# Designed miniproteins, single chains, continued (4), part 67

Each design is a single chain, and the fold is of that chain. pLDDT is the mean over its residues in the fold that is shown.

## One batch from the design tools (miniprotein)

Design m14461
Fold by ESMFold2-Fast:
Structure m14461 (fold): chain A 55 residues (1-55)
Amino acid sequence: MEVLKEIKELGEKVKDNNESVAYVTGALLSETEEEARKYLEKAKEVYEEEKKKKE
């Protein structure tokens, strides 16, 4: 999967956020790049929402 680099980089960035990590794991388990990108988008949204709530 060509998106593996993006999954790894995002996973490291959001590793302290359990919900975002769950979406990153979903991306890793995806068999298509399109599905993986959908999970990565959700992981980013959740991470940004949590960051906004804390600040």
Scores: mean pLDDT 75

Design m14462
Fold by ESMFold2-Fast:
Structure m14462 (fold): chain A 61 residues (1-61)
Amino acid sequence: MDKEKAEKLEENSKRLEDAVAGLRATHARDPDSLSPGDLEGLENLEKKAKELKKEAEEIKA
């Protein structure tokens, strides 16, 4: 019954990773597009994505 929850967590993790990657790519092309606070926010989103991925792996195992 937790398989669907694991799949949703994995999808959410991938969506966060894609969003962060897109924003980092934009910042690499235009360094003024993000403030230092925005960059700290991206680091927090990356950490959250990793946590969701770990939870999904634990449920699938």
Scores: mean pLDDT 80

Design m14463
Fold by ESMFold2-Fast:
Structure m14463 (fold): chain A 60 residues (1-60)
Amino acid sequence: GSKQQLISRAIALKLRAMGLEFEAELLEKNGGDKKEVEKLRKEAEKLYKEADELFQQVDK
């Protein structure tokens, strides 16, 4: 794929991670299940890492 495809994918992953962080924050503020909050935060962290790795791949 082109570098543009990698950039697009990285941006999509970052936006998804941000959405999961927002969901986790809302769930925590509303007294939701702490295990679900942790799961959402872990998934967001993983997606941020994957996005960063893709951005690094574009510059290689």
Scores: mean pLDDT 83

Design m14464
Fold by ESMFold2-Fast:
Structure m14464 (fold): chain A 62 residues (1-62)
Amino acid sequence: MAEEIIKEAEEKAKKAKDLAEALEIGSEAVRKLQEVISDPEELRKLAEKIEKIAKENFTKNA
């Protein structure tokens, strides 16, 4: 489940046109991860990874 959510977020983030769209995708993925991950530290690490992917996508599109 968690890996699927991350993979979907990465795929959608790659297709994002700008930072705002990428951040929305990241926020949705983090919300879904909160429902399946009970460990706060694991959730935080995954949220950071998703945010990093979103920012990298913005840099390429800027």
Scores: mean pLDDT 71

Design m14465
Fold by ESMFold2-Fast:
Structure m14465 (fold): chain A 60 residues (1-60)
Amino acid sequence: MTTLVLKFKSKEEAEKLAEILKELDPSLEIKVDGNTVTITSDKPIEELIGLVLRAIGDLL
């Protein structure tokens, strides 16, 4: 089990990233609390980082 916590400047940025991540991999357990996104998965940390970087790229 891998848990990754990401902090953003705004709640809106956190919610947008969470939506993109759910689109990329619906198996991810994603929780949004204010400007913080918590991702829990059985995937290796390298795979989770790859998904996050892809989601950030889609935001740009």
Scores: mean pLDDT 80

Design m14466
Fold by ESMFold2-Fast:
Order: structure tokens, then sequence, then C-alpha cells
Structure m14466 (fold): chain A 73 residues (1-73)
């Protein structure tokens, strides 16, 4: 969904600007994906996304989220 991707990008923009709530939302989404997915590849990408967010590498984290979305089609 374009609307979902737009909202996701907006949340990443806020987190990049130092919004701690936006950062926590992104981590929560990635953890939820990790716990609910039965797909090994998606689980690995979700874990990498969490690690990237914790390092402040939001560009890398966004790439992992987009790859998860592509694999979830």
Amino acid sequence: SEEFEERLRETFEKAKEGDEEAKEVLIAIAKHIYEESTNEEIKKLAKKAIEAIEKGDYEEALKYFLEIAKLSE
C-alpha cells in the first residue's frame, strides 16, 4: 500500500530527527514482525532492522522494512 509506505517513511523521518516515540514505534513494528513471521528470511530482515535502528542507521533500517514488505506480497 502506498499509504502504508508513506506513513512508514514519515515515521522514519521523525525518528531520524530524534523523535524517541517514532524510534520506539519502528522497533515495536520490527519486533512484532519477528515474533509473528514463520518465514526465516523475514525474521532475519526484522532482526537486522532492529539492529540498524539501535545504531541510528535509519536508511539501512528502511531498506530492510521495504524488503520485508516485498517478501510479504
Scores: mean pLDDT 83

Design m14467
Fold by ESMFold2-Fast:
Structure m14467 (fold): chain A 80 residues (1-80)
Amino acid sequence: MLSLEFGTPEQVALFQLGLGRYYLKKGDYEKAIEYFEEAIRLNPDSPLLRREAYRLIAMAYEKKGDTEKAEEWRQKADEA
């Protein structure tokens, strides 16, 4: 049933990563970062999801021209 498809934090977190990637492609880097941060909040116990989200946040900051923040998030991804 549709109501159970997004009932788990893991499923919602994966959906948020997908939305973040969509906004990243559209050039809406702030929206992309927001969705990646939500994915981390919803499934904090997944090292693989956290690492991927941190990499995507770093990519968004790099595309925004914020090289310093991009490097910070790349370091976090390596430690996740």
Scores: mean pLDDT 78

Design m14468
Fold by ESMFold2-Fast:
Structure m14468 (fold): chain A 74 residues (1-74)
Amino acid sequence: SMRAEELLREAERLLEEAERALREGRYEEAIRLAEEAKRLAKEALKLAETLEEMLRAIGLILRAIGLILDAELA
């Protein structure tokens, strides 16, 4: 669906920002951005109509979790 695609694109954008924040030592910002990306990816998963959309959403959720852990352990 268009809504799932919009949520997936926004989650991807936020994860890119979170990864940059992490590399720059902005750990609190990286966590906030990754948590927001995780929320959007979870919403996209609920709206997913295809296996491809579901796998993309799951992948983004896992990436967000990994980034949050990296930032929290820094």
Scores: mean pLDDT 88

Design m14469
Fold by ESMFold2-Fast:
Structure m14469 (fold): chain A 98 residues (1-98)
Amino acid sequence: AARVRRAELKLLEKSDTKAVYELTVEGDSPEAVARALQAIIEAAEKAGAKVTLRDVRFEYGPVARLTATLEIEADSPEQLEKAIKAMREELDRLVAEG
């Protein structure tokens, strides 16, 4: 029952060392969408970026929906691109396993 059904990253703002994304995650349970958020943040941080979480909204119904703003900061453009790639790969993995 703990499956991610849909996840998307919408780019709001980008510079050389900072990107701001709106993350939307939909899943079968609050626990599933919360774990997905954590996994996506951990993927970026493991790639060497700092992640700041803003504007977290949670909607509870037959499908759990989480919307959050993620600010990603890195020491270099190359590190930022690595962190963005890691987040997208983790998002794709979570949806494929759901």
Scores: mean pLDDT 85

Design m14470
Fold by ESMFold2-Fast:
Structure m14470 (fold): chain A 85 residues (1-85)
Amino acid sequence: SIRDSIIQGMDNVIDMMEDNYDDAINRGMMDIANRFRDLIDWMRRQREIMRTSSVDESRRIFQQVLSRSGQISQQYRDQVITQNR
């Protein structure tokens, strides 16, 4: 239950980052797109680690995911605003 909720949360963040990656590619923003790809690959590895981790460890990993995804997403939003699409 709790673990399934954390994994679902992880899948939702991965999906959001994939959408950001696709949009960044379409905008020609290659540097930030590559950062999203690296983040997604890292998140997928963390998701597999969560399968064998305690609930508390999974929560700590998820907090790191939220921090990193939030930071890159904020930088991306700022770049989109300046592009004036």
Scores: mean pLDDT 87

Design m14471
Fold by ESMFold2-Fast:
Structure m14471 (fold): chain A 87 residues (1-87)
Amino acid sequence: LVEEAKKLALETIRALEEAVRAAREGDMDKARELAARADELLRQMEELDKQAAEQGLEEEVRKAVSPYIPRIVGLRIRFIGEMLDNE
């Protein structure tokens, strides 16, 4: 669970970075596809958090992903900005 949570966080960051880049380059279709993938990865992280709670590992999972949360939030804000700049 902890290793899987870290992997999902890193994959989410990668998808968001690629979405921001695609939006900046004007590839709006690719940007939307990558943002949709990031949303799916975030849903998988929510399911992992539920499984961690059932196993008493919620604190360990939260500590493992906590360093990535500010970056994920920042990338989501940047993505919205890039999408608005292209409208």
Scores: mean pLDDT 82

Design m14472
Fold by ESMFold2-Fast:
Structure m14472 (fold): chain A 78 residues (1-78)
Amino acid sequence: VDEDEVNDALALMYLGIGKIDMEKGDYEGAVESYEKAAELATSPEVKAIAYRNMAEAYRKLGQTEKADELEKKADEIA
């Protein structure tokens, strides 16, 4: 186990927490969890997933411009 493997595992855990927050309607909490996932992710694929999920949370909050920016970032790295 190296730091990159640990960081990607933690990112996947935060993705799971964000999905739970989305299910309970805590879109602000979901954004925070997905942001941590994106920050921790060393894999471009995991980071792109975090950005796309964060974009969905921002759309639920009515922040469409921020969501569009995050989808563009995800497309750029994946």
Scores: mean pLDDT 83

Design m14473
Fold by ESMFold2-Fast:
Structure m14473 (fold): chain A 109 residues (1-109)
Amino acid sequence: SEAEKLKQEADKLAEQAFALLDQAQSLIDEAKRLLDEGGSKEKIQQLLDEAQAKVKQAQELTEQAVKKLREYAELDPSNADGYLALAKGLLGRVRRLQSEVEAAKKAAD
């Protein structure tokens, strides 16, 4: 059905977005460890730039997933709260990691 197709597409986009956000978090965590240990500024900046790029990719996938989750919620109102919670979770993680990258880049200066 159209609803099943939208759900499958949204789930795949969400999974890809979460994977990119997990990768970005690992890069941010590594950059923070290097900052604490007095590591190379160049390497720290490279890790944070890579994290920022992954967060940007995750944001684009999240926007697509959120659109499909909202469309699916309209087709299946009985499960809407769950789909909207997933959308909120993705948006929240993107914004949190954007803030963490910005803070880490400022700390590296």
Scores: mean pLDDT 86

Design m14474
Fold by ESMFold2-Fast:
Structure m14474 (fold): chain A 56 residues (1-56)
Amino acid sequence: MEKSREAQRFVDELSERLRAGEISAEEAARRVREHGEALGFSPTTIAVMVAEVVRA
């Protein structure tokens, strides 16, 4: 639960920054993948997180 909540908050914050034009979609996707891998999420879960961020 804790890791999932941390990951969701990270995705939400990156989505807001992407929407504000502070980062590119490519940079946001890269950061989500790195963070998800560090937390030990599956490739499928990471792909969903990337899709959520890019579909801002």
Scores: mean pLDDT 76

Design m14476
Fold by ESMFold2-Fast:
Structure m14476 (fold): chain A 60 residues (1-60)
Amino acid sequence: SAIEEEKEELLKKGVSEELVEEYAKILEEIAARPSVNLEDMDRLAEQLRKIAEDIKKRQA
């Protein structure tokens, strides 16, 4: 699935399993609904921010 492919790519980049699992969970919840809410977008944006910070930490 697209979510599983995205999960694999993030893990290959060295993102923590915990952050990747939370991101996948958010995507699955969004995919289960016919529409995306602002709350879903906020949750997704916050999780992506955490992933970006994890990547920066590993590069430092």
Scores: mean pLDDT 77

Design m14477
Fold by ESMFold2-Fast:
Order: sequence, then structure tokens, then C-alpha cells
Structure m14477 (fold): chain A 73 residues (1-73)
Amino acid sequence: MVEELLKSQPREDVIAQVEGAIEMAEKKLKENPDDEKLKEVLELLKKALEALKEGDYKKAAEYILKADELIKS
């Protein structure tokens, strides 16, 4: 499960991965500024980052899963 994967890594590494995903989403949104799906993914990733900083891996995993589902829909 995503929560277990997040807990298995150093917090710094997980934060860096989510920050990288945010940067990539921001870059794609700059190229496609009307993409509502990318806007929602970016918001979910930012919420996941906030949850990780608070140590709430369960909430972080929920936001990451929602973002992944949205990308694949």
C-alpha cells in the first residue's frame, strides 16, 4: 500500500519525491494552463506534501492515490 511505501523510506526522500512530482505537474500545467485535471492533481500533491510534513502518512497516501487515479482516468 502507498502508506507503507512512504513509511519505508526516509522522510526527506519521500518529501523530495513529492516535491519533484509537484514541479513536474506545475511544468505541465504551464504548458496546458486550461487542464483542470492537472490543476486538481497539483492541489492533491500539495496536500500530500503538507500531510507528510505533519507526519500524517495515511492522509498523504490518500492524496497521492487520488492524484494517481485522476492521472489514469
Scores: mean pLDDT 79

Design m14478
Fold by ESMFold2-Fast:
Formats: structure tokens, C-alpha cells, sequence
Structure m14478 (fold): chain A 66 residues (1-66)
């Protein structure tokens, strides 16, 4: 489904921003991936995206507050 593919792309872009040290951009991209993945929670790929993106945001928010 195109929606899951868009969410996957946003997750990968978020991962790239994280690796580049652009933590705020990474969080923004992960949040967008979550928004799309939440629309198809029955898809196992979407559930994986939700889990990974939420975990990454939690870790990054901790880094930004430190």
C-alpha cells in the first residue's frame, strides 16, 4: 500500500537525519511516519514503523533536553 511505503520513506529519512545529527529534523520526520502508519495499524510493516519511530523520538527528545 502506498501509505505504508510513504511512512517507510519518512522513517528512512528520519534515520538519515538522526545519523547526521539533525535531531529536530529527525523527530519531525518520525512524527510524519507515525501519522501515516497509524492509518493502517493492521499492516505489520506499519506496526513496525510505529514502534521504531516512537522509540527513536523518545530517545531523541531525551538528547535534546540534555
Amino acid sequence: MKLVEEAEKLLLEGDKAYQAGDYEKAIELYKKAIELAEKVPEDPRARMILSRAKSAIEQLEAKLKA
Scores: mean pLDDT 82

Design m14479
Fold by ESMFold2-Fast:
Structure m14479 (fold): chain A 68 residues (1-68)
Amino acid sequence: GTLVKVELYKDGELVGQGIGVLRDGVLTARVTLKDGSEVLLRAPVSADGTFSATLEDGTKVTGRVEPV
C-alpha cells in the first residue's frame, strides 16, 4: 500500500487531518478531527484522489489523499 496524507471536509471546510494507507483503491486511515477526537476511516478513493465517507456518528464528509 501507499502511505498518504488525508484531509476531511464537511460543507467545504477542513474538519480533520491524518495519515493512512491506500491499497487497491481503498483508503484505511486514522484521522484527527479539529475538536481533537480521532476517527478510523475506510473508504474507496477515486482516481483523482478524492473520496466520500460517512463517519461512525452519521456525519457525511468528503476527503482527499496525497502521497507522503
Scores: mean pLDDT 83

Design m14480
Fold by ESMFold2-Fast:
Structure m14480 (fold): chain A 64 residues (1-64)
Amino acid sequence: SLEELKKQIEERGIQYAEGLAKLLGATGEATAKVEQKGNKLVITATAGEAKVVSTSDLDLLLSK
């Protein structure tokens, strides 16, 4: 379901934010937010001072 997909993406988003924090030398807790806009998912990942927004097509995420 879409809700299950969003949970999986949030988990991956946290891992992504942690990776970015290490690359940028930022310190702080990693968080992720997923928002659906039409047929796209907008992922906001934050770790300390590092913040990244990524947009993914829902069709690509579901097609495998």
Scores: mean pLDDT 69

Design m14481
Fold by ESMFold2-Fast:
Order: sequence, then structure tokens, then C-alpha cells
Structure m14481 (fold): chain A 59 residues (1-59)
Amino acid sequence: SRREKAVELKRQGLSHAEIAEKLGISVAEARRLISSYHAEKHGLDPSETDLDALVRQAL
């Protein structure tokens, strides 16, 4: 859910710092959430069993 909220805020034109502040997370976490979403959307295999992706979402 945090990833979905971060992506939605990014679509509204907010910076990574603004997204981090609104969600109560770090700027680095906001960047990771958005990057993982774009990686899945733009040609990486949407593996729901990818442990690395799950770890990034848990941060």
C-alpha cells in the first residue's frame, strides 16, 4: 500500500522529498518504492516471489 500511495503522489507531480514527508518515510525509501514499481511496469518479470522486491517493500 505504501508503494501505491508513493506512485499516486508522484503522478500528481510531488517530489521524492514531499512524498517521503507525506508518508512518514525516508527520501531513499520513497525513491525505492517508485523505482521498484517502474521496474515491474517497464519490462522486468512481475515475480511476486522475488525476495529482494519484498524486502524493499518492507523497508
Scores: mean pLDDT 67

Design m14482
Fold by ESMFold2-Fast:
Structure m14482 (fold): chain A 62 residues (1-62)
Amino acid sequence: GKETILRVLRKELLEAGVSEEEAERILELLQKGDYEEARRLLIEAGFSERQAESAIEALKAA
Protein backbone atom coordinates (compact mmCIF):
# COMPACT_ATOMS: atom_id res chain seq x y z
CA GLY A 1 0.00 0.00 0.00
CA LYS A 2 0.96 3.68 -0.06
CA GLU A 3 2.19 3.53 3.56
CA THR A 4 4.73 0.83 2.65
CA ILE A 5 5.96 2.86 -0.35
CA LEU A 6 6.31 6.00 1.82
CA ARG A 7 8.25 4.02 4.48
CA VAL A 8 10.66 2.65 1.85
CA LEU A 9 11.02 6.10 0.24
CA ARG A 10 11.82 7.68 3.63
CA LYS A 11 14.66 5.17 4.08
CA GLU A 12 15.95 5.81 0.54
CA LEU A 13 15.86 9.60 1.09
CA LEU A 14 17.86 9.31 4.32
CA GLU A 15 20.36 6.93 2.67
CA ALA A 16 20.72 9.49 -0.17
CA GLY A 17 21.76 12.12 2.40
CA VAL A 18 18.46 14.00 2.72
CA SER A 19 17.86 15.33 6.26
CA GLU A 20 15.10 13.80 8.42
CA GLU A 21 13.24 17.14 8.45
CA GLU A 22 13.35 17.49 4.65
CA ALA A 23 12.41 13.82 4.12
CA GLU A 24 9.31 14.23 6.36
CA ARG A 25 8.28 17.39 4.47
CA ILE A 26 8.61 15.62 1.11
CA LEU A 27 6.62 12.60 2.39
CA GLU A 28 3.84 14.92 3.64
CA LEU A 29 3.58 16.54 0.20
CA LEU A 30 3.44 13.11 -1.47
CA GLN A 31 0.71 11.98 0.96
CA LYS A 32 -1.34 15.09 0.08
CA GLY A 33 -0.85 14.45 -3.67
CA ASP A 34 1.25 17.61 -4.13
CA TYR A 35 3.56 15.88 -6.60
CA GLU A 36 4.83 19.08 -8.26
CA GLU A 37 6.21 20.55 -5.00
CA ALA A 38 7.45 17.13 -3.79
CA ARG A 39 9.37 16.59 -7.06
CA ARG A 40 10.90 20.07 -6.79
CA LEU A 41 12.09 19.47 -3.20
CA LEU A 42 13.48 16.01 -4.08
CA ILE A 43 15.59 17.52 -6.86
CA GLU A 44 16.73 20.46 -4.66
CA ALA A 45 17.75 17.95 -1.96
CA GLY A 46 20.07 16.22 -4.45
CA PHE A 47 17.76 13.39 -5.49
CA SER A 48 17.97 12.59 -9.20
CA GLU A 49 15.07 13.46 -11.53
CA ARG A 50 14.81 9.75 -12.37
CA GLN A 51 14.50 8.78 -8.68
CA ALA A 52 11.91 11.52 -8.07
CA GLU A 53 9.86 10.36 -11.09
CA SER A 54 10.01 6.71 -9.97
CA ALA A 55 8.85 7.55 -6.43
CA ILE A 56 5.93 9.70 -7.65
CA GLU A 57 4.91 7.07 -10.24
CA ALA A 58 4.91 4.32 -7.58
CA LEU A 59 2.67 6.37 -5.28
CA LYS A 60 0.26 7.28 -8.11
CA ALA A 61 0.00 3.57 -9.02
CA ALA A 62 -0.63 2.47 -5.41
Scores: mean pLDDT 80

Design m14483
Fold by ESMFold2-Fast:
Structure m14483 (fold): chain A 58 residues (1-58)
Amino acid sequence: SLREEAERLFEEARRAAAEGDHVTALLLYGQAYRLAKEAGDEELVRRVEEEVRALTLP
């Protein structure tokens, strides 16, 4: 399902972020965000927004 695909991309993004690859993480978070919105998963949308905000802090 779109929700399961969004969750998978979210986990891949978190892994990239943990490995210090912030560019890949942001791209994967963007993909997860689009699919989560399409699936109507408001909780996942919020989690992506929080993770992206954390990565873009100065």
Scores: mean pLDDT 85

Design m14484
Fold by ESMFold2-Fast:
Structure m14484 (fold): chain A 65 residues (1-65)
Amino acid sequence: MAPPTESATDPDATVDEATAEAIGEGLRYLGASEELAEEVKERVLGAKPADAVKIVNEALKEQEK
């Protein structure tokens, strides 16, 4: 069994449940609605990092307007 010792840099990694929850919690902390935070969590879960970043940036723009 060989779990990776360092997984901090993996361009092909997808967003896991823990990361999706952290993103949703961060959005609520920044003043986003619970509904928006939950929607973003669902969208980023399993997405590639580049797509997840786009989703989060869109949510941050929505909460500013």
Scores: mean pLDDT 72

Design m14485
Fold by ESMFold2-Fast:
Structure m14485 (fold): chain A 83 residues (1-83)
Amino acid sequence: RREELLRRIEELAEELEALGTPGSRAAAELLRKAAEAARAGNLRLAAQYATAAALIAVGEQIETGDERAVRLALEALRLLGEL
C-alpha cells in the first residue's frame, strides 16, 4: 500500500515533467523530493515539498490558464495525505 502510493506520486511527477515547461519540471522535482522524504518516514517534509509543487503549479495556471499541472500536483498531495 505505502509503496503503491509512493509509486503513484512518482508517476504524477513523470506526467508533470512531460508537460515540458520550466514550472512543471520544477514541480516534478519537488514531488520526487516529497516521495523520497515520505519513503524516509518524514511526512512533514514530504508535505512541504508537495505543497511547494502545488504552489508552483498554481502560479503556472494563473500565467497560462493551463490547469493540468495544478491537477497533477493536487492529486499527489491527496495521495500523500493517505500515507
Scores: mean pLDDT 82

Design m14486
Fold by ESMFold2-Fast:
Structure m14486 (fold): chain A 108 residues (1-108)
Amino acid sequence: SVKELARKAFELIRKAVDILQRLVDEHADQVPESVRADVEGLKLAVDYFLEHFDEMTEEELILAVEGLYAGVKALYDRLRPLATPEQRAELDKIMEELDKIVEELRKA
């Protein structure tokens, strides 16, 4: 269902954001303040959508996933070069799963 796909997408986004936050913290001297703010913003947004999930319509959930997906993808592309091989493998796996879910939501 749309709700099950959206919840799974938010959980994957939250997991990606947690890794991206660690990369920002580990590489503070190399990461601009704007990028730190973007990661913090995505964390607050995904936590908000997970908290208010049952109050949202299917259309609102799809739009929220699309917006968060775009943000996570941009930060993934930017911060991935700073990651260890293990962190990159985990991020790549999350992004692959998220790509599949977003494609399925777009067909709904």
Scores: mean pLDDT 89

Design m14487
Fold by ESMFold2-Fast:
Parts: structure tokens; C-alpha cells; sequence
Structure m14487 (fold): chain A 86 residues (1-86)
């Protein structure tokens, strides 16, 4: 059974902010194999900066965890999912 860490982002999604949060999560997650990000309240259409922030988070988390899942809970109530893993 895979060991999971769940983490929630709120507010602005930028490459710098996601990098800092990933480092904090890596310290908290000693030995977790899977990271799940939940992002609450983004607009239904993500900005280019938010897309870049999520892409950076997936790349950096992919170096630390075997599998990464991003759950987007849009402000209008829609849900999206992105995953990365070998």
C-alpha cells in the first residue's frame, strides 16, 4: 500500500510559492510515496502564471515522490484532476 501525503494550496499559484510549499511538505512527509495537492478556489480558467506554477510543482514533486496528483476545486464548483508518475 502506498503512503500518501495530502496537501492544500490556497491563494496565488506561482513557481516560487509552490517550490517553497513543496520543500515544507517534503520535510513533513518523510517516507510518503504519493503527494496529493488540493487547490481550492482557482478561477474556472487558470492564468498562464497559475499553469506555470502547477507545472513547476508537478516537476519538483516528481523528483521527491513516486506519484503526484493535483485536485483542482474551482470556485464555480467544478473539479479537475492532473497526475504525474512513472
Amino acid sequence: MERHLSATFTGAITPGATREQLRAFAEAAAGAEVLRFTVNGPPATLSAEAQAGLAAALREAGALFDRVEVHLHFADGRVGLATRGE
Scores: mean pLDDT 63

Design m14488
Fold by ESMFold2-Fast:
Structure m14488 (fold): chain A 82 residues (1-82)
Amino acid sequence: EPIPGGNPTKDGAAIVEAITRALAEAVARGVLTPQSLIDVAETIAREFGMTELAERAKEAARAGDFEAALEEFRRIAEELRK
């Protein structure tokens, strides 16, 4: 939902949402690797402290389940908006 008066370009949730959309397009094009998703999840965990959701995304990526990994990134964005 839009937040009037917010700073979406500096909002961690908006950043993670943008990353998730870019990753989804990379998955659709077949150019994304499990290691790339793991690296992104580690960066998000270190920068935003979302360790539990990032670990779930890493496990999904290791299993080759890119859709599940992207769903965990969406959950990270929702958590950052709280």
Scores: mean pLDDT 76

Design m14489
Fold by ESMFold2-Fast:
Structure m14489 (fold): chain A 78 residues (1-78)
Amino acid sequence: KAEELYEEAKKLLEQAREYALNGDVERAEELVKQAMKKAYEAALILSKEDQKRADELINETMEEVQKLQKLIHEARKK
């Protein structure tokens, strides 16, 4: 179910942010990878019925991923 996969992806991104803020950069990076996999899976399912919604979901996910990657990159410098 696409919605369940997307909800799981969002929760993984929230956990990644928590680990990044605590300085656990490697764990945060792993959670980002897992979230991206689930988001892409959800978008692939959605694209068969609603390509526009699938594109919106991927764009929203990639924006959050980019914000988290910047946070992780800054944490790595410390």
Scores: mean pLDDT 81

Design m14490
Fold by ESMFold2-Fast:
Structure m14490 (fold): chain A 68 residues (1-68)
Amino acid sequence: SREEIEAQFDHVVKHLRSRGKSAEEIIEAVEKVGKDMVADYRAQGKDDLAKEVEEITKKKIKEIEKEA
């Protein structure tokens, strides 16, 4: 679900922040996770979930940029 996808991104962001990663490093990691998830869902024929991942990735990047 969208909530589960958002929770996965939130977990990644929280983990990297706890490790002292910069906003730029967190953005790079979020972009990579998003691309990998999109590719995985598309390979499974789950195009709607892939589109949700793309939107969530963009949203998370904007949130991190605003906080930087």
Scores: mean pLDDT 84

Design m14491
Fold by ESMFold2-Fast:
Order: sequence, then C-alpha cells, then structure tokens
Structure m14491 (fold): chain A 95 residues (1-95)
Amino acid sequence: SPAERLLTIHLFRAIADFTEIYLEFLKNPELTLEQAKERLEEAYQRHKADFDAEIDRHLPDLPPSEKAALRAEYDAQIEKMYENTLKFIEEELKK
C-alpha cells in the first residue's frame, strides 16, 4: 500500500542516518559520547517530524485513526532503532 511504502522509505532513511552517526563516532576519536548522543537525539526527532509531515502531504485523505496508527507504528520502530544505536555507541566505550 502507499502507507506501507511511506513507512518503509522513512524507516530506512532513519536507519541510514543513525548508522552514519554510529560510524562517525567509531571513526572520530574527538567526537564525545555526549556529542554522539546529541546528534542521535536530533536525528531521531527530525525523522519523527519529517514522517508526520509526509503523512499529511502524501496521504491527506487517510482517516485520522489510520494516520494515528501509522505514526504509532513508525514511532515504535524508530524508537527501537534509536535504542539499538545508542546501545552500540555505549558498548563501544566498554572495549
């Protein structure tokens, strides 16, 4: 469905962005844990806002309850990706 395609596109964009932040943390010894966490939090909030805007742009006629369900699904999945990326950053400091 158009809704499923929109969800998939935005999830993979978020995953790519979170991955780049993690890779930058690994490559750049000057990037502190606090700075990496701040960048990750900013990316997380940006992707949530972008998805909200894209639902209204591409699916304007979708019922409000279905828009809410789609936002909830995206939020749940992106939160898990955010938590996993944060864990990878924190685990790297223990090595």
Scores: mean pLDDT 86

Design m14492
Fold by ESMFold2-Fast:
Structure m14492 (fold): chain A 70 residues (1-70)
Amino acid sequence: VNFSNQGLTSLPELPADTRYLVASNNQLTSLPEIPESLRALDVSSNQLTSLPELPKSLTRLVASDNNLTS
């Protein structure tokens, strides 16, 4: 699923079978609950201050250019 470059401040609820999420280059300050099926997440170039708990199935994470505090 691709939400990149849409000027979004929030994402909708993700389907439970979502395996790939790209939401880079938005204005996101938080993420919704991440489905257990997710294998790859790209949320680079947003305004995120924290990440939710990520599923053990996640093999790729790109979260560069955010405001993460830890």
Scores: mean pLDDT 80

Design m14493
Fold by ESMFold2-Fast:
Structure m14493 (fold): chain A 82 residues (1-82)
Amino acid sequence: SNVEKAIELFVKALDEVVVALSRGKYEEAAEILEKTIKELRELGAPEEALKLLEEAVKLIREGKVEEAEELMQKALDILREA
């Protein structure tokens, strides 16, 4: 299903984003997440989840890692409930 595909895609991307963030590679992490948002939109992911991830991209670029991780977790929860 598109829901299962969206969750698997996001979980994989989240791992890559977390690794980049742990290395201080904020622009790389933001770019990974932006690509993931585009792919999730094509899969018909809920707009509420996509908006949270767009805000997380901004927070990552500002170095606000913990706040970004909270929004990414909320987006994952929305995807799992879809």
Scores: mean pLDDT 86

Design m14494
Fold by ESMFold2-Fast:
Structure m14494 (fold): chain A 55 residues (1-55)
Amino acid sequence: PPTVVLSPELQEQVKKLSPEEYQRLLARVLARADAAGRSPTLEDVEEALRELLAE
């Protein structure tokens, strides 16, 4: 599958996540992309991360 290129700021935020938070992020990104019938995008990663941080 195509690799999503993250901004340096977004990469740093993802690296700060715990292993559990990272798995939840991946699940949200994949669910969002699957519901739309497409590959994950940068927007999917940004929105999923925003949702996790809003907890």
Scores: mean pLDDT 74

Design m14495
Fold by ESMFold2-Fast:
Structure m14495 (fold): chain A 65 residues (1-65)
Amino acid sequence: MIEEEINEAMLAMLASVYGVLEDVRVEDGRASVTFRHDDERTEEAKERLEEVAKRLGLKELEFHY
């Protein structure tokens, strides 16, 4: 759906600012973010992504490494 594509793009854009993003998927209101194992930037990105996912009304946000 277009809404899921927009949410995926927003999360990808935000994660890319921290330079730690490997992949982002949004499916059935669930977001999955995969990181490149850069712990310092990864922790900062996680906190920001949790804030944004909450504002976007996503049901779940999962982090993978």
Scores: mean pLDDT 70

Design m14496
Fold by ESMFold2-Fast:
Structure m14496 (fold): chain A 83 residues (1-83)
Amino acid sequence: LALPPEEVQRLLEEAAEALERGDYERAIELAEEARRRAEEAGDRLGVVAALGLEAEAYRKLGRFEEAERLEEEVRRLIAEAAA
C-alpha cells in the first residue's frame, strides 16, 4: 500500500489531535481538508481515514445524520476495496 502524501498524513494527525482535545469543529475542518487532498492524490486510505475522523467529530457534536452519512460512505469505500 502506498503511504498517504505527507500533507494528507499531517492533516489527519492534526484532525485526530483536535478530536482528542474536544475541538470538534476544528477536527471537521482539518478532516475535510485531508479528504480533499487525499481525493486529489488518489489516496483511498487517506480518504477513508479523513471520513472516519469527520464522522466521529459529528457524533461528538450530536450531529448524528451527518455522522451516519459519512460512516455509510466509509463502509461503501471499504466494500468497494474488498470487491
Scores: mean pLDDT 82

Design m14497
Fold by ESMFold2-Fast:
Structure m14497 (fold): chain A 60 residues (1-60)
Amino acid sequence: KTDLELAKKAEEAYKNKTLEEMQEIGRKLYDEFLKRYRDRGLHKTVEEIEKEAEEIKKRL
C-alpha cells in the first residue's frame, strides 16, 4: 500500500540524520499525504484533516 511505502522511506531517510533533517522529511511526507487526498477529490476533507493535524501537533 502507498502509505506503507511512504512509511518505509521515512524510516530509511531518518537513519543517520540530524533532528532538523528529520523534521524536514516529516514535513515533506505530510505534504505528500495531503496531495494524495486532494488528488482523490477530497478537498473539503483535506481541510478537516489539516485542522486535525494542527491540533495533534499542539498536543505533542
Scores: mean pLDDT 65

Design m14498
Fold by ESMFold2-Fast:
Structure m14498 (fold): chain A 64 residues (1-64)
Amino acid sequence: LSEELWREVDRALADIYEALGDLAYRQGKKDEAVEWYNKAAEIYERSGDTERAEEMRKKAEELK
């Protein structure tokens, strides 16, 4: 029960971090975008969404 709720919260948090990464990228703040994408990847991985986690890591790597 509580673990399922925390998974929903983690997914929402990861979505927010991905959105912040996209916003930073659009503003030309590539270093900040990398930080946000990496944070989103960690949370997606933790919530079991390995595909989205890999997508976020690739976005971060492409901005280095």
Scores: mean pLDDT 81

